Designed miniproteins, single chains, continued (4). Designs and how they scored, part 85

Each design is a single chain, and the fold is of that chain. pLDDT is the mean over its residues in the fold that is shown.

## One batch from the design tools (miniprotein)

Design m14935
Fold by ESMFold2-Fast:
Structure m14935 (fold): chain A 66 residues (1-66)
Amino acid sequence: SLATETATAISDAAVDGRITAQTHEAAVRKSGGPEKWVEAVRAAAEANDGVMTAAEGGQASVKALL
């Protein structure tokens, strides 16, 4: 799903130390905006158990906006 793909791409980029504002902006755009990005991360965490908790996804989204 879009949510799972988006969350996985950001997670992989972070693990590799390649997460950038540009990568995050692309993921947010693909999701349809910041609110939809947060919802997509939560949906991905629920659909793909163990990838990311909803709380961790929320914190990562906030950190990427700073």
Scores: mean pLDDT 54

Design m14936
Fold by ESMFold2-Fast:
Structure m14936 (fold): chain A 80 residues (1-80)
Amino acid sequence: SAALARQLDEILTLLEALARRVGLSEEQLDALFRAAGAIWEATRGDLDAFLAELEKLLRAFGVPQAEIDAFVKRLRAVIA
């Protein structure tokens, strides 16, 4: 739906800002976006399941836990 597409766009916008802030390369950013999109499709609009898998993905990319916590808090405020 248009609402789900808008929600994903908001997520990807915040995710790009996080990735650039923590210094991920363009290749890492592309891989992160691809993986995040796959998780979004697999979780079928379950935001809690999506965020749990996204947190694991961000840890795998070496994003500091404090940055992950701040990102999740901001994302919940925007799209919940």
Scores: mean pLDDT 82

Design m14937
Fold by ESMFold2-Fast:
Structure m14937 (fold): chain A 68 residues (1-68)
Amino acid sequence: MSPEELETLKRLEAKLAAGETISPEELRVALEVVKRIPDEEERARGLEELSAAAVRAGVPAAVVAELL
């Protein structure tokens, strides 16, 4: 994973941990980064964690499902 991709994911995690709303566009970009992870288990874990965190932060489950 590139340093830029890692920083993008860390920023999104920090935003979600702070209880900030994320846009569907930000979620889509983060999902594309996770989908590029070559390790299948790390990719699957990243998708699950990002999806769960987004729903917990108030992103509608239907929007998360549409992006997956």
Scores: mean pLDDT 71

Design m14938
Fold by ESMFold2-Fast:
Structure m14938 (fold): chain A 89 residues (1-89)
Amino acid sequence: MFETLMTALKEISKKGEISIKEISELTGVDQNTITELLKKHGVKPKDGRLTGKDVLKVLAKEATPASRQAVLKEVGDRLRAVADEVDAR
C-alpha cells in the first residue's frame, strides 16, 4: 500500500490530481481496495480523483515504521549512488 501511495504522489506532481482508476492501473491494486483505504482515513475523492493533500494524509497514517525505514534506505542508497558517480568524475 505504501508503494501505491508513493506512485500516486509522483503522478500528482505532474498533473495536480490522480484518479482511483489511474492509481489502480499504475500499481495493480484493485480500485475497491483503494476506495476502502480512502474511506477508512476520511478522504472523499471528488469525482473519483485525489489531490496531493488527500494522498499525503493517507500516506502519513498508513506508513509503518518498516515502510519509513525502507523509504529512508532507498533515499540514502540513491544519494550514495549519486555521490559515487560524482567521485568517479
Scores: mean pLDDT 68

Design m14939
Fold by ESMFold2-Fast:
Structure m14939 (fold): chain A 92 residues (1-92)
Amino acid sequence: SGGGRSVADSLQRMSDQLRSRGDTDSSDRLRDIADRIRDASDRGDYGTAADYLRRGADVVRDSLTRQGRPQAGQAVQSYLRSVADQLDQQGR
């Protein structure tokens, strides 16, 4: 039942890691997305939370691709999109 909040916490941790690697722009975007996922999940709006998570997946992929890790970026994006699909199904 805490899936949306748990996912938001995971994106917050990813945001912190991107900041520590000097990608401040992607870090700020992920932090905003994590906050929006928490807000949507707290309202029971899991469809909106899933849409924000898909945006977060794209941010992480793009950051990792710019850092020379495109395969890692694709893997993380696929994982986060899978989690978003599960979250969206719970909101039906």
Scores: mean pLDDT 84

Design m14940
Fold by ESMFold2-Fast:
Structure m14940 (fold): chain A 85 residues (1-85)
Amino acid sequence: MYKAVIKVKFKSKEALEEFGDELSKIFQKFKPLDVETIFLDETSVEIEATFEDKEKAEAFGKEVKELAEKYKDKIEEFDVEIVEV
């Protein structure tokens, strides 16, 4: 199995909420086996999405990176890592 680990810090709480709404649509598209969300503070979140295969995890990570590029002016820090578990 593979995890897509998303770490993101936004410049505002409103930006985090907007990004979360769009990210929810990506979750509905890719249907991860499990999702863990950790709120580090009002503008920072770590999300772990679990997939059966690497290709699906990488495709999910690519869509999340494309979403982050759309919100780049509102993002302070962003990272996506694909990890085998």
Scores: mean pLDDT 85

Design m14941
Fold by ESMFold2-Fast:
Structure m14941 (fold): chain A 93 residues (1-93)
Amino acid sequence: TDLEAFRKAMEELSDVIKEELKRVIKAGDEAVERAPAEEVPLLVAKVTGEVIRLIGVAIDAAMDVADGKMTLEEAKERIRREAREAIERIREL
């Protein structure tokens, strides 16, 4: 069933997803710590948007692996690339 393929893909990607989400959150926390108090609400909103975007990419990657449209290695590289790009955007805030 499709659920078993998705479960397997999520299990195999879970460590990469957790590691990359932690890296993006850390970059956000560092940006917030350096910001003036008046800028913090907007920064939190922008960082939250980047976290939500990365979660969406990770879900799409797992679904593409489950559907046979993408290899595990391609999915891991996509997640890592999107996380790097998110961190760069956060650092430019």
Scores: mean pLDDT 88

Design m14942
Fold by ESMFold2-Fast:
Structure m14942 (fold): chain A 106 residues (1-106)
Amino acid sequence: MEEKIAENLIKLAEALGVSEEELELIRKMLKLALEKNLGTLEKIKEAAEKEDPRLLEALKIMEKVKKKLDELLKKMDEKEKKELSEAAKKGVEEFIKKLKELYEKA
């Protein structure tokens, strides 16, 4: 289950236009979080600083992804919001697929 959450986060970042180099950093950060069973951003940051400070860049990339998602949601019309909501009801994979379609259209 946790590995699927990590994979879905990677797919979301990719859908929002994050580069392959940035995706690799996110993968390494998520692997660290999973291996050490870290559930909070604060704990992930502490572990990254201790184990590999380069992974702190992954946190900045994730903040950019969140900002892009927020900007995309603000630009959506009511029809696009409805389509995204319907996809979300079907599951995370359908949500990510629809989000990618809407981002590529924007």
Scores: mean pLDDT 72

Design m14943
Fold by ESMFold2-Fast:
Structure m14943 (fold): chain A 87 residues (1-87)
Amino acid sequence: ITPPTGLRVSPNPATDSATVTWTPAAAGTTTLKLYDEEGNLVASVPATASSHTLTGLTPGTTYSVVLETTLGDEVAGSEGASFRAKP
């Protein structure tokens, strides 16, 4: 399968949020995974569209986002994108 591509993150400091956008995979089920700066998984959410807004971010913390697509026994992951929630 082809993983999601064009992963971008746009932090919004006014709302402690960040908007993640991507080009969806052609097939399969995609999950958005959010990691903190220590590499701990802090959120795992279904990604059924081409964008998702992450909320409840801690100002000043660096996060990493990856998208993982599963189809049958195939798994494909996007490259990670990192961003810092604004203090």
Scores: mean pLDDT 75

Design m14944
Fold by ESMFold2-Fast:
Structure m14944 (fold): chain A 87 residues (1-87)
Amino acid sequence: KLSLEERAVYLRLIAHEAAKIAESEGRFDLAREFRELQRRNIRSEEEADEALRRVLGLLRELLKATKDPEHRAALENMIARVEELLA
């Protein structure tokens, strides 16, 4: 099981990459949400789980709006990694 610090680092990395894809897809609303998650202070396992569930929902929303096959593959990879972090 990954530590709180490791889960927080992965959350920030995923949020950063997702924000860049959202910006390139013109979804500035989703990019703003990902940037907020990237800057969030995670101080407990419960806060980490909540932030990971939120990023998962936003990734699924962005995937529905994304047509670029490379961006879709990257988002599907990020979704799988977040699901692993929540298990």
Scores: mean pLDDT 88

Design m14945
Fold by ESMFold2-Fast:
Structure m14945 (fold): chain A 67 residues (1-67)
Amino acid sequence: ARRVWSERERKAWEAFKKSPVASADPAKTSEAEFRAEAERIAREHGLDEEELAAFVAATMAFFRAML
């Protein structure tokens, strides 16, 4: 879906890209670890339920694209 991200979503994405999980070898990182880190960062940035769901979906799509 082509959704315009909020300022909070953009800051969460920038934080996620700087995380060790986002920089790790995808073949050695479990999907569960990647998802957990995305959810953690989203909550830390105060994303609401809808923003959190969209953010997690985007980060999981990014993970699958690296495989």
Scores: mean pLDDT 73

Design m14946
Fold by ESMFold2-Fast:
Structure m14946 (fold): chain A 100 residues (1-100)
Amino acid sequence: SLEALREALAEIEAVGRELGEKIEEVKKSGLSKEEQEEKIQELYREAAERVRAILERHGIPAPFSWERIEELIEKGDFEAFERALVGAYLTVADAVAAAA
């Protein structure tokens, strides 16, 4: 439904915002660069799992392969992951527009 799609969009937006806030906290934490990188990688993995759960809960097909997302996170290609997250937002936003 349109309501469910709007809820999914809001949930995905919240994941992105919370990820950014948590990364800033890690960078301000005084941890070593190596410890910061490890914690940031964990945060990206958690964000990916949350987005996957949101899309699956609302029956929205992912515009990307989850195996590819896991590869990008393990390689530290967080820019590619962020592009994929934006792609998920746009996919849900397009679904909202089509259902409106």
Scores: mean pLDDT 81

Design m14947
Fold by ESMFold2-Fast:
Structure m14947 (fold): chain A 74 residues (1-74)
Amino acid sequence: SELEKVLKLVRDMVEKGYSREELIAALKKFLDETKNEFIQSVLKTLIRLLEEGRITPEDVLAVVEQLLAWEKAN
């Protein structure tokens, strides 16, 4: 699952203490490489909110975990 790949990336970066700027760069790279329109929309929103300082890397992890839980239930 593309969302599982995003979760692994975000979790690894948060657990290792990567900065907001480093997470933004990694999410932008994933966005450039993905062909999944849903993942593109999610990543664009999360990148924007991170760049605006409105959410933290930990908030991004929580959102991706919730989205994956929803995907597995549906």
Scores: mean pLDDT 88

Design m14948
Fold by ESMFold2-Fast:
Structure m14948 (fold): chain A 89 residues (1-89)
Amino acid sequence: MELSDEEVLELLRRELKELVERGLITEEEAEFILKLVEELLRSGKMTNVEATGLAQALLAVIMGLTLENPGPEMLEMLERARKILEELE
């Protein structure tokens, strides 16, 4: 199925709102993640699949989630998230 950039951003906004309502992240953290994904999609630096994965990895880092067995794909996405944050500042 093909997801447009607009559909990806809409799904992300919905997910971020749910996480804020659950008290897992702050509104400021949600806004930061949304802006970052919007910028990466707009610049064409990432596909929508990669941008969604990055958003999930950033959410995991921000929430301080310790997964008992994070798969290798999740660990790679977390590393990419850290590198992007370092490059931004």
Scores: mean pLDDT 66

Design m14949
Fold by ESMFold2-Fast:
Structure m14949 (fold): chain A 96 residues (1-96)
Amino acid sequence: SEEDIVNQLTDALSKIFSELLLQRLSKAEAVSQLTELLTNLKPTPEVFRIAAGRAALDSSANTLNLIAQGDYDAAAVEIADDIEETALGWRAGLGL
């Protein structure tokens, strides 16, 4: 169901964000995990937007367009970039 896909994406995005924030995951590893996830689940742009929102992450128009096109490799790179930027901002704010 769409709700099952939303839940799986939300959990995976939250985990990737936490691991990047704690520097326990490289960006390349995040891209790999996101590519596998998107290729397996094949979410719609709306499903991805909802999941990202639940994970407290923004969805760029570029990311949503790449998902709409089925370009999961490029979408994974954009998502990883967005999560890394968010994580770096959080680390700076926390004095980490």
Scores: mean pLDDT 87

Design m14950
Fold by ESMFold2-Fast:
Parts: sequence; C-alpha cells; structure tokens
Structure m14950 (fold): chain A 70 residues (1-70)
Amino acid sequence: DARLAALRARLAALAPEDEVERHATLADIAALEGDIEAALEHAERAVEAAGLTLSEEEREALEARLRAAA
C-alpha cells in the first residue's frame, strides 16, 4: 500500500500537460494492482505521448516483464 500511495500522490502532483509521466505512473499503479492489460495500455500511451510507438516485439517484451514483476 505504501508504494501505491506514493504513486497516487505522484499522479495527483502532475501537471495536466505531463502526459508521459501520467501514463507511466498509471501503468505502475495498474501493474501493482495485478492488472497487466491496463498496465500495458497505459505504457503504450506513455510511449505515444513521447512521440514514439511500441513495436509488437517491444510490447510482448514489456508484457513479459510486467508479468514477471507481479
């Protein structure tokens, strides 16, 4: 709960235009809650907000790491 509380406090402190950090923080929260699908979708949106895209291979690697971390 302390880690989730810290992440939620970080989310509340972010500026509205800080889309990369917002989605990255939401991905971390979803991963800690065991919602790997939501974690992946937020991670993809963070990458898109940075002006990049995840390849299918990069997405699969990220999913595997999120599952291993859970």
Scores: mean pLDDT 78

Design m14951
Fold by ESMFold2-Fast:
Structure m14951 (fold): chain A 66 residues (1-66)
Amino acid sequence: YTVTIKEGTCGSCATNVEETISKVNGVKKVDVDLANNKATVEVDDSLTLDELKAIKVPGVLDIKPV
């Protein structure tokens, strides 16, 4: 999955996005790319896109499958 992050998100805010998503059961890996305002999330088969979208994280605009 690819997460779109709001432009101007600070480094500490990016760390908060990574930590919040990483705490979700079924998330295997989170890689935040602030230069491109995105993060890549690897999940197992138990976690759906709808469950990821239900996680309200400040600075996250969208979550898309890739």
Scores: mean pLDDT 73

Design m14952
Fold by ESMFold2-Fast:
Structure m14952 (fold): chain A 68 residues (1-68)
Amino acid sequence: YTYEIVPTPSHVKSKYKKFYLVTFDERVTEEKLKEIAEKFNTTVEEILKFNNISDLRYTPREILIPIK
């Protein structure tokens, strides 16, 4: 996977000014999300809720993680 720091997208209203945009080069597993959550100081639950992911089987290849 790769990541970059992006400003808050213009269509997103958030108290956070910057986000990590994480791009996966392969299918995202629950174990991979746990690894990413730990690395970026968040939780799998926060990632799922923030990115509106209701089913791990359909996790998008790009996710946003707020920089706190």
Scores: mean pLDDT 73

Design m14953
Fold by ESMFold2-Fast:
Structure m14953 (fold): chain A 79 residues (1-79)
Amino acid sequence: SKEVLVTISGLDGEEITEEDVKNLFKKYGLTPEKVELLSKTDSEAVFRVTFESEEKAKEAIEKLNGTFFRDKPVTVEEA
C-alpha cells in the first residue's frame, strides 16, 4: 500500500496539524502526496499519509515508526 497510518500519542491537549506531520516526514527526506487527519482527541491524533510509491511508504515506516515528535511517541504502520 502507498498509505500509512501515523499515530502521535501523549498529546496532553497539544494540537498536531496535517502540516506538522508533513514537515515531520520532510525532516526524514520524505515528501507525502497527502496527509489527512482521521481522528483527534486530547491524548492522540491519527493521520492517513499517502506516498508516491509503496517503496516510499515502507521507507516511512522504517524511518519514523518508534520515533518521537516533540517528545511524543510516533507510530507508523501500513494502512
Scores: mean pLDDT 87

Design m14954
Fold by ESMFold2-Fast:
Structure m14954 (fold): chain A 88 residues (1-88)
Amino acid sequence: SDLQKKIDEIKKLGDQGVEAAKNGDIATAIAKANELIDIMRNSSDKKLRMEAMKSVDKIADALPPEQQRKLASQATAGAIQAIGDELD
């Protein structure tokens, strides 16, 4: 399905970001995380937003503390929007 293909691409971006972070390529890891944050903020599909958020969290966990805190803050903002959309 188109939804499953989009989920697979989100997971691929996450895996690429994690690999870059583990290899010390912080710039590439942040670039992949930012692509996922854009999906999280701009996608109308809750499942795509949640998968993007999970992938950002995985990249953040592999990054140094300074970059990890910045991505965690951005992921939290996306999660608040997702929860708000479900309340009414």
Scores: mean pLDDT 77

Design m14955
Fold by ESMFold2-Fast:
Structure m14955 (fold): chain A 61 residues (1-61)
Amino acid sequence: SSADEKAIAELLAQITAALQAGDLATARALVDELRRRFGDNPAAATYARIAEAEIARLEAA
């Protein structure tokens, strides 16, 4: 639905902002929200996986 697309886009923007700010705790919480609300959406699931990998990379640095 258009409402789901808008909500996914909003969450992706917030995840990107948190990652750019180095706020890994907020980024993790937002990725968990994305998975919880939109885990059945293939695009959202793909972005969640990519974001989790980036969070793990930044935590290891």
Scores: mean pLDDT 87

Design m14956
Fold by ESMFold2-Fast:
Structure m14956 (fold): chain A 96 residues (1-96)
Amino acid sequence: SPICQDLQLILNKTPESKEAFLNLAKSLIDKSENIELIAEFLGAVAPSFASDTVLGGRLLFYLAASPEYDKLYAAFVRGQSVPSDDQAAIFRRICP
């Protein structure tokens, strides 16, 4: 699926900049059927693109467009606790 292709690009660290990553992340949030798993995945991979809190804030701003923001925020925070070696496991839960 197009969602799985975009997730694979992020997992492989293909985005060359914070803005390229944010553009893919917004597209995934806008078109995904399982936004909670997308939020968890984005929380897990965001530190690979920037260690600052600004990137996390921008991702949360995109998630805040959802009426279920509290649930998505919780998923994003869970993702931040996922070790780098386990990021692919979240991907496999979205893309079997």
Scores: mean pLDDT 79

Design m14957
Fold by ESMFold2-Fast:
Structure m14957 (fold): chain A 75 residues (1-75)
Amino acid sequence: MTIREVAERLGMTPEEARRAIAAILLHKGLITPEQARKVANLPADATLEEVAKVAGVSRSTVEAIVDQLIAARQG
């Protein structure tokens, strides 16, 4: 799964999706502000594995954040 695919599922742009993922990870205290900035600047074709590597978290952690964002958008 890529940032673009997450954005499509959330009904937002890839830029909005990467910023949302970075913001939630930072808000949960899982990453530093520097790591959040790096995540927010990843290309749209970046995979969730690449997001996890840049953020310094597990792929499962990023997938859980994506699932939370999808659930929040569904109402």
Scores: mean pLDDT 83

Design m14958
Fold by ESMFold2-Fast:
Structure m14958 (fold): chain A 85 residues (1-85)
Amino acid sequence: MSDLFQLTGIKKTSTTTDSDGIETQTLELDVRLPPGPVTFTISVHMPKAGTSTTTLHTPDGSVGVGTGSAGANEPAINTVSLTVP
C-alpha cells in the first residue's frame, strides 16, 4: 500500500437492520490515491449478521467496490481493487 493514500471525504455511511435482524452497512469514501493498481482489504466488525460494502471514489472518477458478509459479532472482509490512471 502506498504512503500517499489520503481520505478526503466521507460521502455516505449507513447501517440498516431488516425485520429478520440482518444488518447492511454501507461506507462510501472519497480518497486520493497514487497512479497504478491499488488493493485494500478492510475488516468491518459486524455486531449483527449481514453484509458490509465499501466504495472508494477517486478525483479522476475511478471507483472501487468491495463487499463482504459475516455472522453476528464477526468481521466482514471487504476487498476493494481499482486502478488509477
Scores: mean pLDDT 79

Design m14959
Fold by ESMFold2-Fast:
Structure m14959 (fold): chain A 94 residues (1-94)
Amino acid sequence: AAAMRAALAKARAELAAAAERVEAGEFAPETLAKAEEIARQYQEAVEAGAPVAELVELLKEFGRVLGAPAAGELLALMTEAAARGLDRDAFLAA
């Protein structure tokens, strides 16, 4: 529980920092274009029924591009847990 709370706090802080950077216009257009391309690849992979491992890799890369790697890793881990039939709340309680 404590380790998961620490991971959530870190991901939340990184997401808040990324949101502030977007509002301040600090992301280069090329960086935002890369993030949009990864999001497009993720949507296509989901629709094609791609392996969970590919979805996990795309989520981690999306987080890295936006400077929120811990948030990307958390989303990837939750996606893997969901694919195994674990509820979000049950996963966060572990």
Scores: mean pLDDT 71

Design m14960
Fold by ESMFold2-Fast:
Structure m14960 (fold): chain A 74 residues (1-74)
Amino acid sequence: MEAEEAKERARRIGEAAVTGIRLSRDAGQIQAIADAAVKTLTEIGEKTSPEVAEVAREQAERVRAAADAAIAAL
């Protein structure tokens, strides 16, 4: 997988997860979306380059922060 393509995929996963989190009103659903996205992002980072792993880590942090904020707002 080309590094740029892998970075774009990681950014798309992060964006989709944040959107799903913002649309959810259930803490369990928010946590499930965040956990699934973080797992997928971690796997992308582990199977690619350090450059892609850094983007995946940043997206995973963004997803976790969005989930924490959404749950706190419930």
Scores: mean pLDDT 85

Design m14961
Fold by ESMFold2-Fast:
Structure m14961 (fold): chain A 94 residues (1-94)
Amino acid sequence: SAALAAAEAAVAAAEAAYAADPTAANAAALGDAYAALGDVYEAQGDLDKAIEAYQKALDAYRKAYELEPSKEYLENEIEVSVKILELAVKKVTA
């Protein structure tokens, strides 16, 4: 619960930062915050919430790439996309 509360607070802070200043860097930071939230849900065994958080991370990284195309943002999209697929497989084999 402490890890979850910290991850949720980080997402809220990143959302506020992006809303105030919608830069590629703030979009990527929002992606990072959602990916960390996904990691917490995965550690708790909540695969549905983990997948949802990683999908939101993917959306944020895509937005970062739209604002400023970079290899790093594409690599972040690939990494999170692979995680989503790995967790989807884990759900059907659980």
Scores: mean pLDDT 90

Design m14962
Fold by ESMFold2-Fast:
Structure m14962 (fold): chain A 90 residues (1-90)
Amino acid sequence: SAQEQVELALGNGDLQAQIEILKLKEEAQAKGLPESELRRRIMEVALENHEKGVKLAKQVAATSTESLLKKLQKENDELRKKLEELRKKK
C-alpha cells in the first residue's frame, strides 16, 4: 500500500540515522571528541536522514508500485539487521 511505502521510507531514514549515530559515538570515544561536538553532529545526522526519508515518502505517496514496496522492505530488513549487529557488538 501507499501508506506502507511512506512508513518504510521514513523508517529506513530513521534506521540509517541510528546506524550513523552509533558509529559517531564509537568514533567520538576513540578520538576523545567533546560531548557538545558529539551532540551537535548527532542532531545533524538525524535531521539529514529524516529529511531524506520525508522527501522519498512524498514521492512514493504520489507513485506507489509493488516493486518499490519490495525494494523498500528489503532495504528496511538490511538496515535493521545492520543496526542489531552494531548493538550486539556493544
Scores: mean pLDDT 82

Design m14963
Fold by ESMFold2-Fast:
Structure m14963 (fold): chain A 80 residues (1-80)
Amino acid sequence: MPALPVPSPEAIALLEKAEAAYKAGDYDSALAYLEQAKALHPALEGLLLYAKAEIYEKKGDLEKAAKYLAEAEALRAARA
């Protein structure tokens, strides 16, 4: 079976920081860490778009949340 790429230790550390910031309610730091993780491991883009949609929903920015969710689903469909 095709192997899924494994994120680098640096990308994993950024994802852990993003999750910690999200749980703390620091949505701006969570978004910044997700963007850094995507820059190190572009294969995560689809997953990170879903995470960004959830963060914007928690911030009350429903328009951006809907936009990122649509982008994540479009990317998923394109890779199917």
Scores: mean pLDDT 78

Design m14964
Fold by ESMFold2-Fast:
Parts: sequence; C-alpha cells; structure tokens
Structure m14964 (fold): chain A 99 residues (1-99)
Amino acid sequence: MERAEGLAEGAIEKIKKDKSPEAVGKAFLDLLRRARNGGLTREEAIALMEKVAEYASEILGVKNRDKILELARKAAEHIDDLEAVEQYVKEMEKVMKES
C-alpha cells in the first residue's frame, strides 16, 4: 500500500502539529476524501483509517483506543456517504476529548 501509506503519513504529521481532537477530525475527513478521490478500495480505506486512528490515539493518549478504531473503521466503511463519515468523525472527536 505505497500510495495509502503516503496518505497516512501526511495525516499523522498534521495530527502531530496540532495534537487536538479537532485537528484529528479534520485530518480524518481530508484523508477519507483523498482515499475516495484516489480510487482506494473499501478494504484499503479501512486499513488506512485504522492505522491513522491507532497513531492518533497514541499521540493524544486516548484511553478508549478500541472505540476510536471502531469509529474509524465505520467511517471508512461508509466512505461514499459524506454525512455518515462526518457523524463518525464527530463521535471520534468526542471520545478523544473524554481522554
């Protein structure tokens, strides 16, 4: 996944700069938009989102890492539904703020 790895790396660098739940949410929305436009499969998008969610959880010290990974996977599964993606990302921001 050379192309997907480059997208993940870019998202992670943005998160490292701001280290806020809101910055993570923006990075995820941008990442999914780029994955969709880049023609990644649903399986590739899920793997990409789980990888970035794991790194974001570590950077922010999120206590409920499993919930963040679950929501990231659901956002990727609904990559063609922008409203659903936005709802899952917003829920991830809430979970991160609780940590």
Scores: mean pLDDT 80

Design m14965
Fold by ESMFold2-Fast:
Structure m14965 (fold): chain A 108 residues (1-108)
Amino acid sequence: MSDTQKLALSILEDILAKETNPEVKAALERALELLKKETDPEKLEAAAAIAFVLSFETDEELKLALAEAMIAVLTSTDPAVIEKILAAAAIPDPAERLAALRAILAGL
């Protein structure tokens, strides 16, 4: 297992252990299971970037959107989807970030 994958897994496991929202828990559990099986280094780097943003997130709606975005990255075969999700996850304004992530996920 790569150091990037180990870091992303560690972040997700810590967040999941502290999460009380059942929808966020379910999405994080699914993301964690997919991440354990992933071997594509570009998807692993994208998942690690999303996990890093998740580690600072306190809003449950944003946590859900970011967890679902990680699932989308790990299940997609389209690099354009990965690029769009990474761009949305990097938006500094929380409300704009949530709206952008939701728009991408609804279009999948």
Scores: mean pLDDT 83

Design m14966
Fold by ESMFold2-Fast:
Structure m14966 (fold): chain A 87 residues (1-87)
Amino acid sequence: MAEELAERFAEEALADPERAAARLREAARAAEEAAKTLPPEVAEVARELARRLRELAEAVEAGDRERVAELAREVLELQSEGARLEV
């Protein structure tokens, strides 16, 4: 379940916040780069994903477990939306 996956992500990310935040920022950069070549409807989802990934990295660095779980759930939901739009 997305909520359970988000909770697990929060536990793992907060065990190594610096590494997790760096990986999330790299993922956000990749999503923004991908958005440049995607169809407009998918590009918008990719840009929203990049924005949420950056917010998630900041929450991880702040040690805000509740916020990390919330944003991770939102990221998972956006990834599901993007996949749906490609079919």
Scores: mean pLDDT 79

Design m14967
Fold by ESMFold2-Fast:
Structure m14967 (fold): chain A 54 residues (1-54)
Amino acid sequence: MVEEKVTEAVLELQKEGIYPSSEIILRAMEYALKQGEKVTVEDIKKFILELMKE
C-alpha cells in the first residue's frame, strides 16, 4: 500500500535527522497516490528532499 511507503520514507528521513513538516508529508502522500503501486520508498524520499529545497 502506498501509504505504508510514505510512512517508511518519513521514518527513514527522521533516522537521518531530517524532519519533514506536515504540509510536506501531505504533498508526499498525494505524490505517492498519483504514482500508484510502482512508486518506491526511495522515490518518495527524493520527492520530500526536493520539496525541502524550496
Scores: mean pLDDT 82

Design m14968
Fold by ESMFold2-Fast:
Structure m14968 (fold): chain A 66 residues (1-66)
Amino acid sequence: KLREEAYELGKETAAKLIEEGEKNIQLIVDKAVDAVTERFSDRVSPAELEAMKIAAQFGAQEVYEE
């Protein structure tokens, strides 16, 4: 559930940054991870947060590779 939300948030964050003209994949991925941290860090364990960051990275990379 939460990892799927993180994956979708990563995709949404990447799509928005790409629409705004961002071309640096590392910055796009970092921003996706930041978005997950801001949304979930107060609601999940550190271990779950790390898994969710990985899901967000995958989501962001998929959108970038389109």
Scores: mean pLDDT 80

Design m14969
Fold by ESMFold2-Fast:
Structure m14969 (fold): chain A 79 residues (1-79)
Amino acid sequence: AKTVEVDPTVFFGELQKAIDEMKPGDTVVIHAPPILPLLESAVRLAEGKGIKLVLRTAEEPSEEVIQFAKEHGVEIVVE
């Protein structure tokens, strides 16, 4: 399985490109603030592809972000 790291805060197209290049079982690590619209976009792009999404963030996520991530199988890692 392949792992790719992206920072969509610089360019959103990097996130779409990374997800489009992934295969089932691969992982995309997103380095970004815990912003709900960004997670919603990532989940939508990954839908049906069987890829794992991981959000790495320096900020503590809100309860809404945590709940959304749990419902959609996104792992959150706070540094």
Scores: mean pLDDT 79

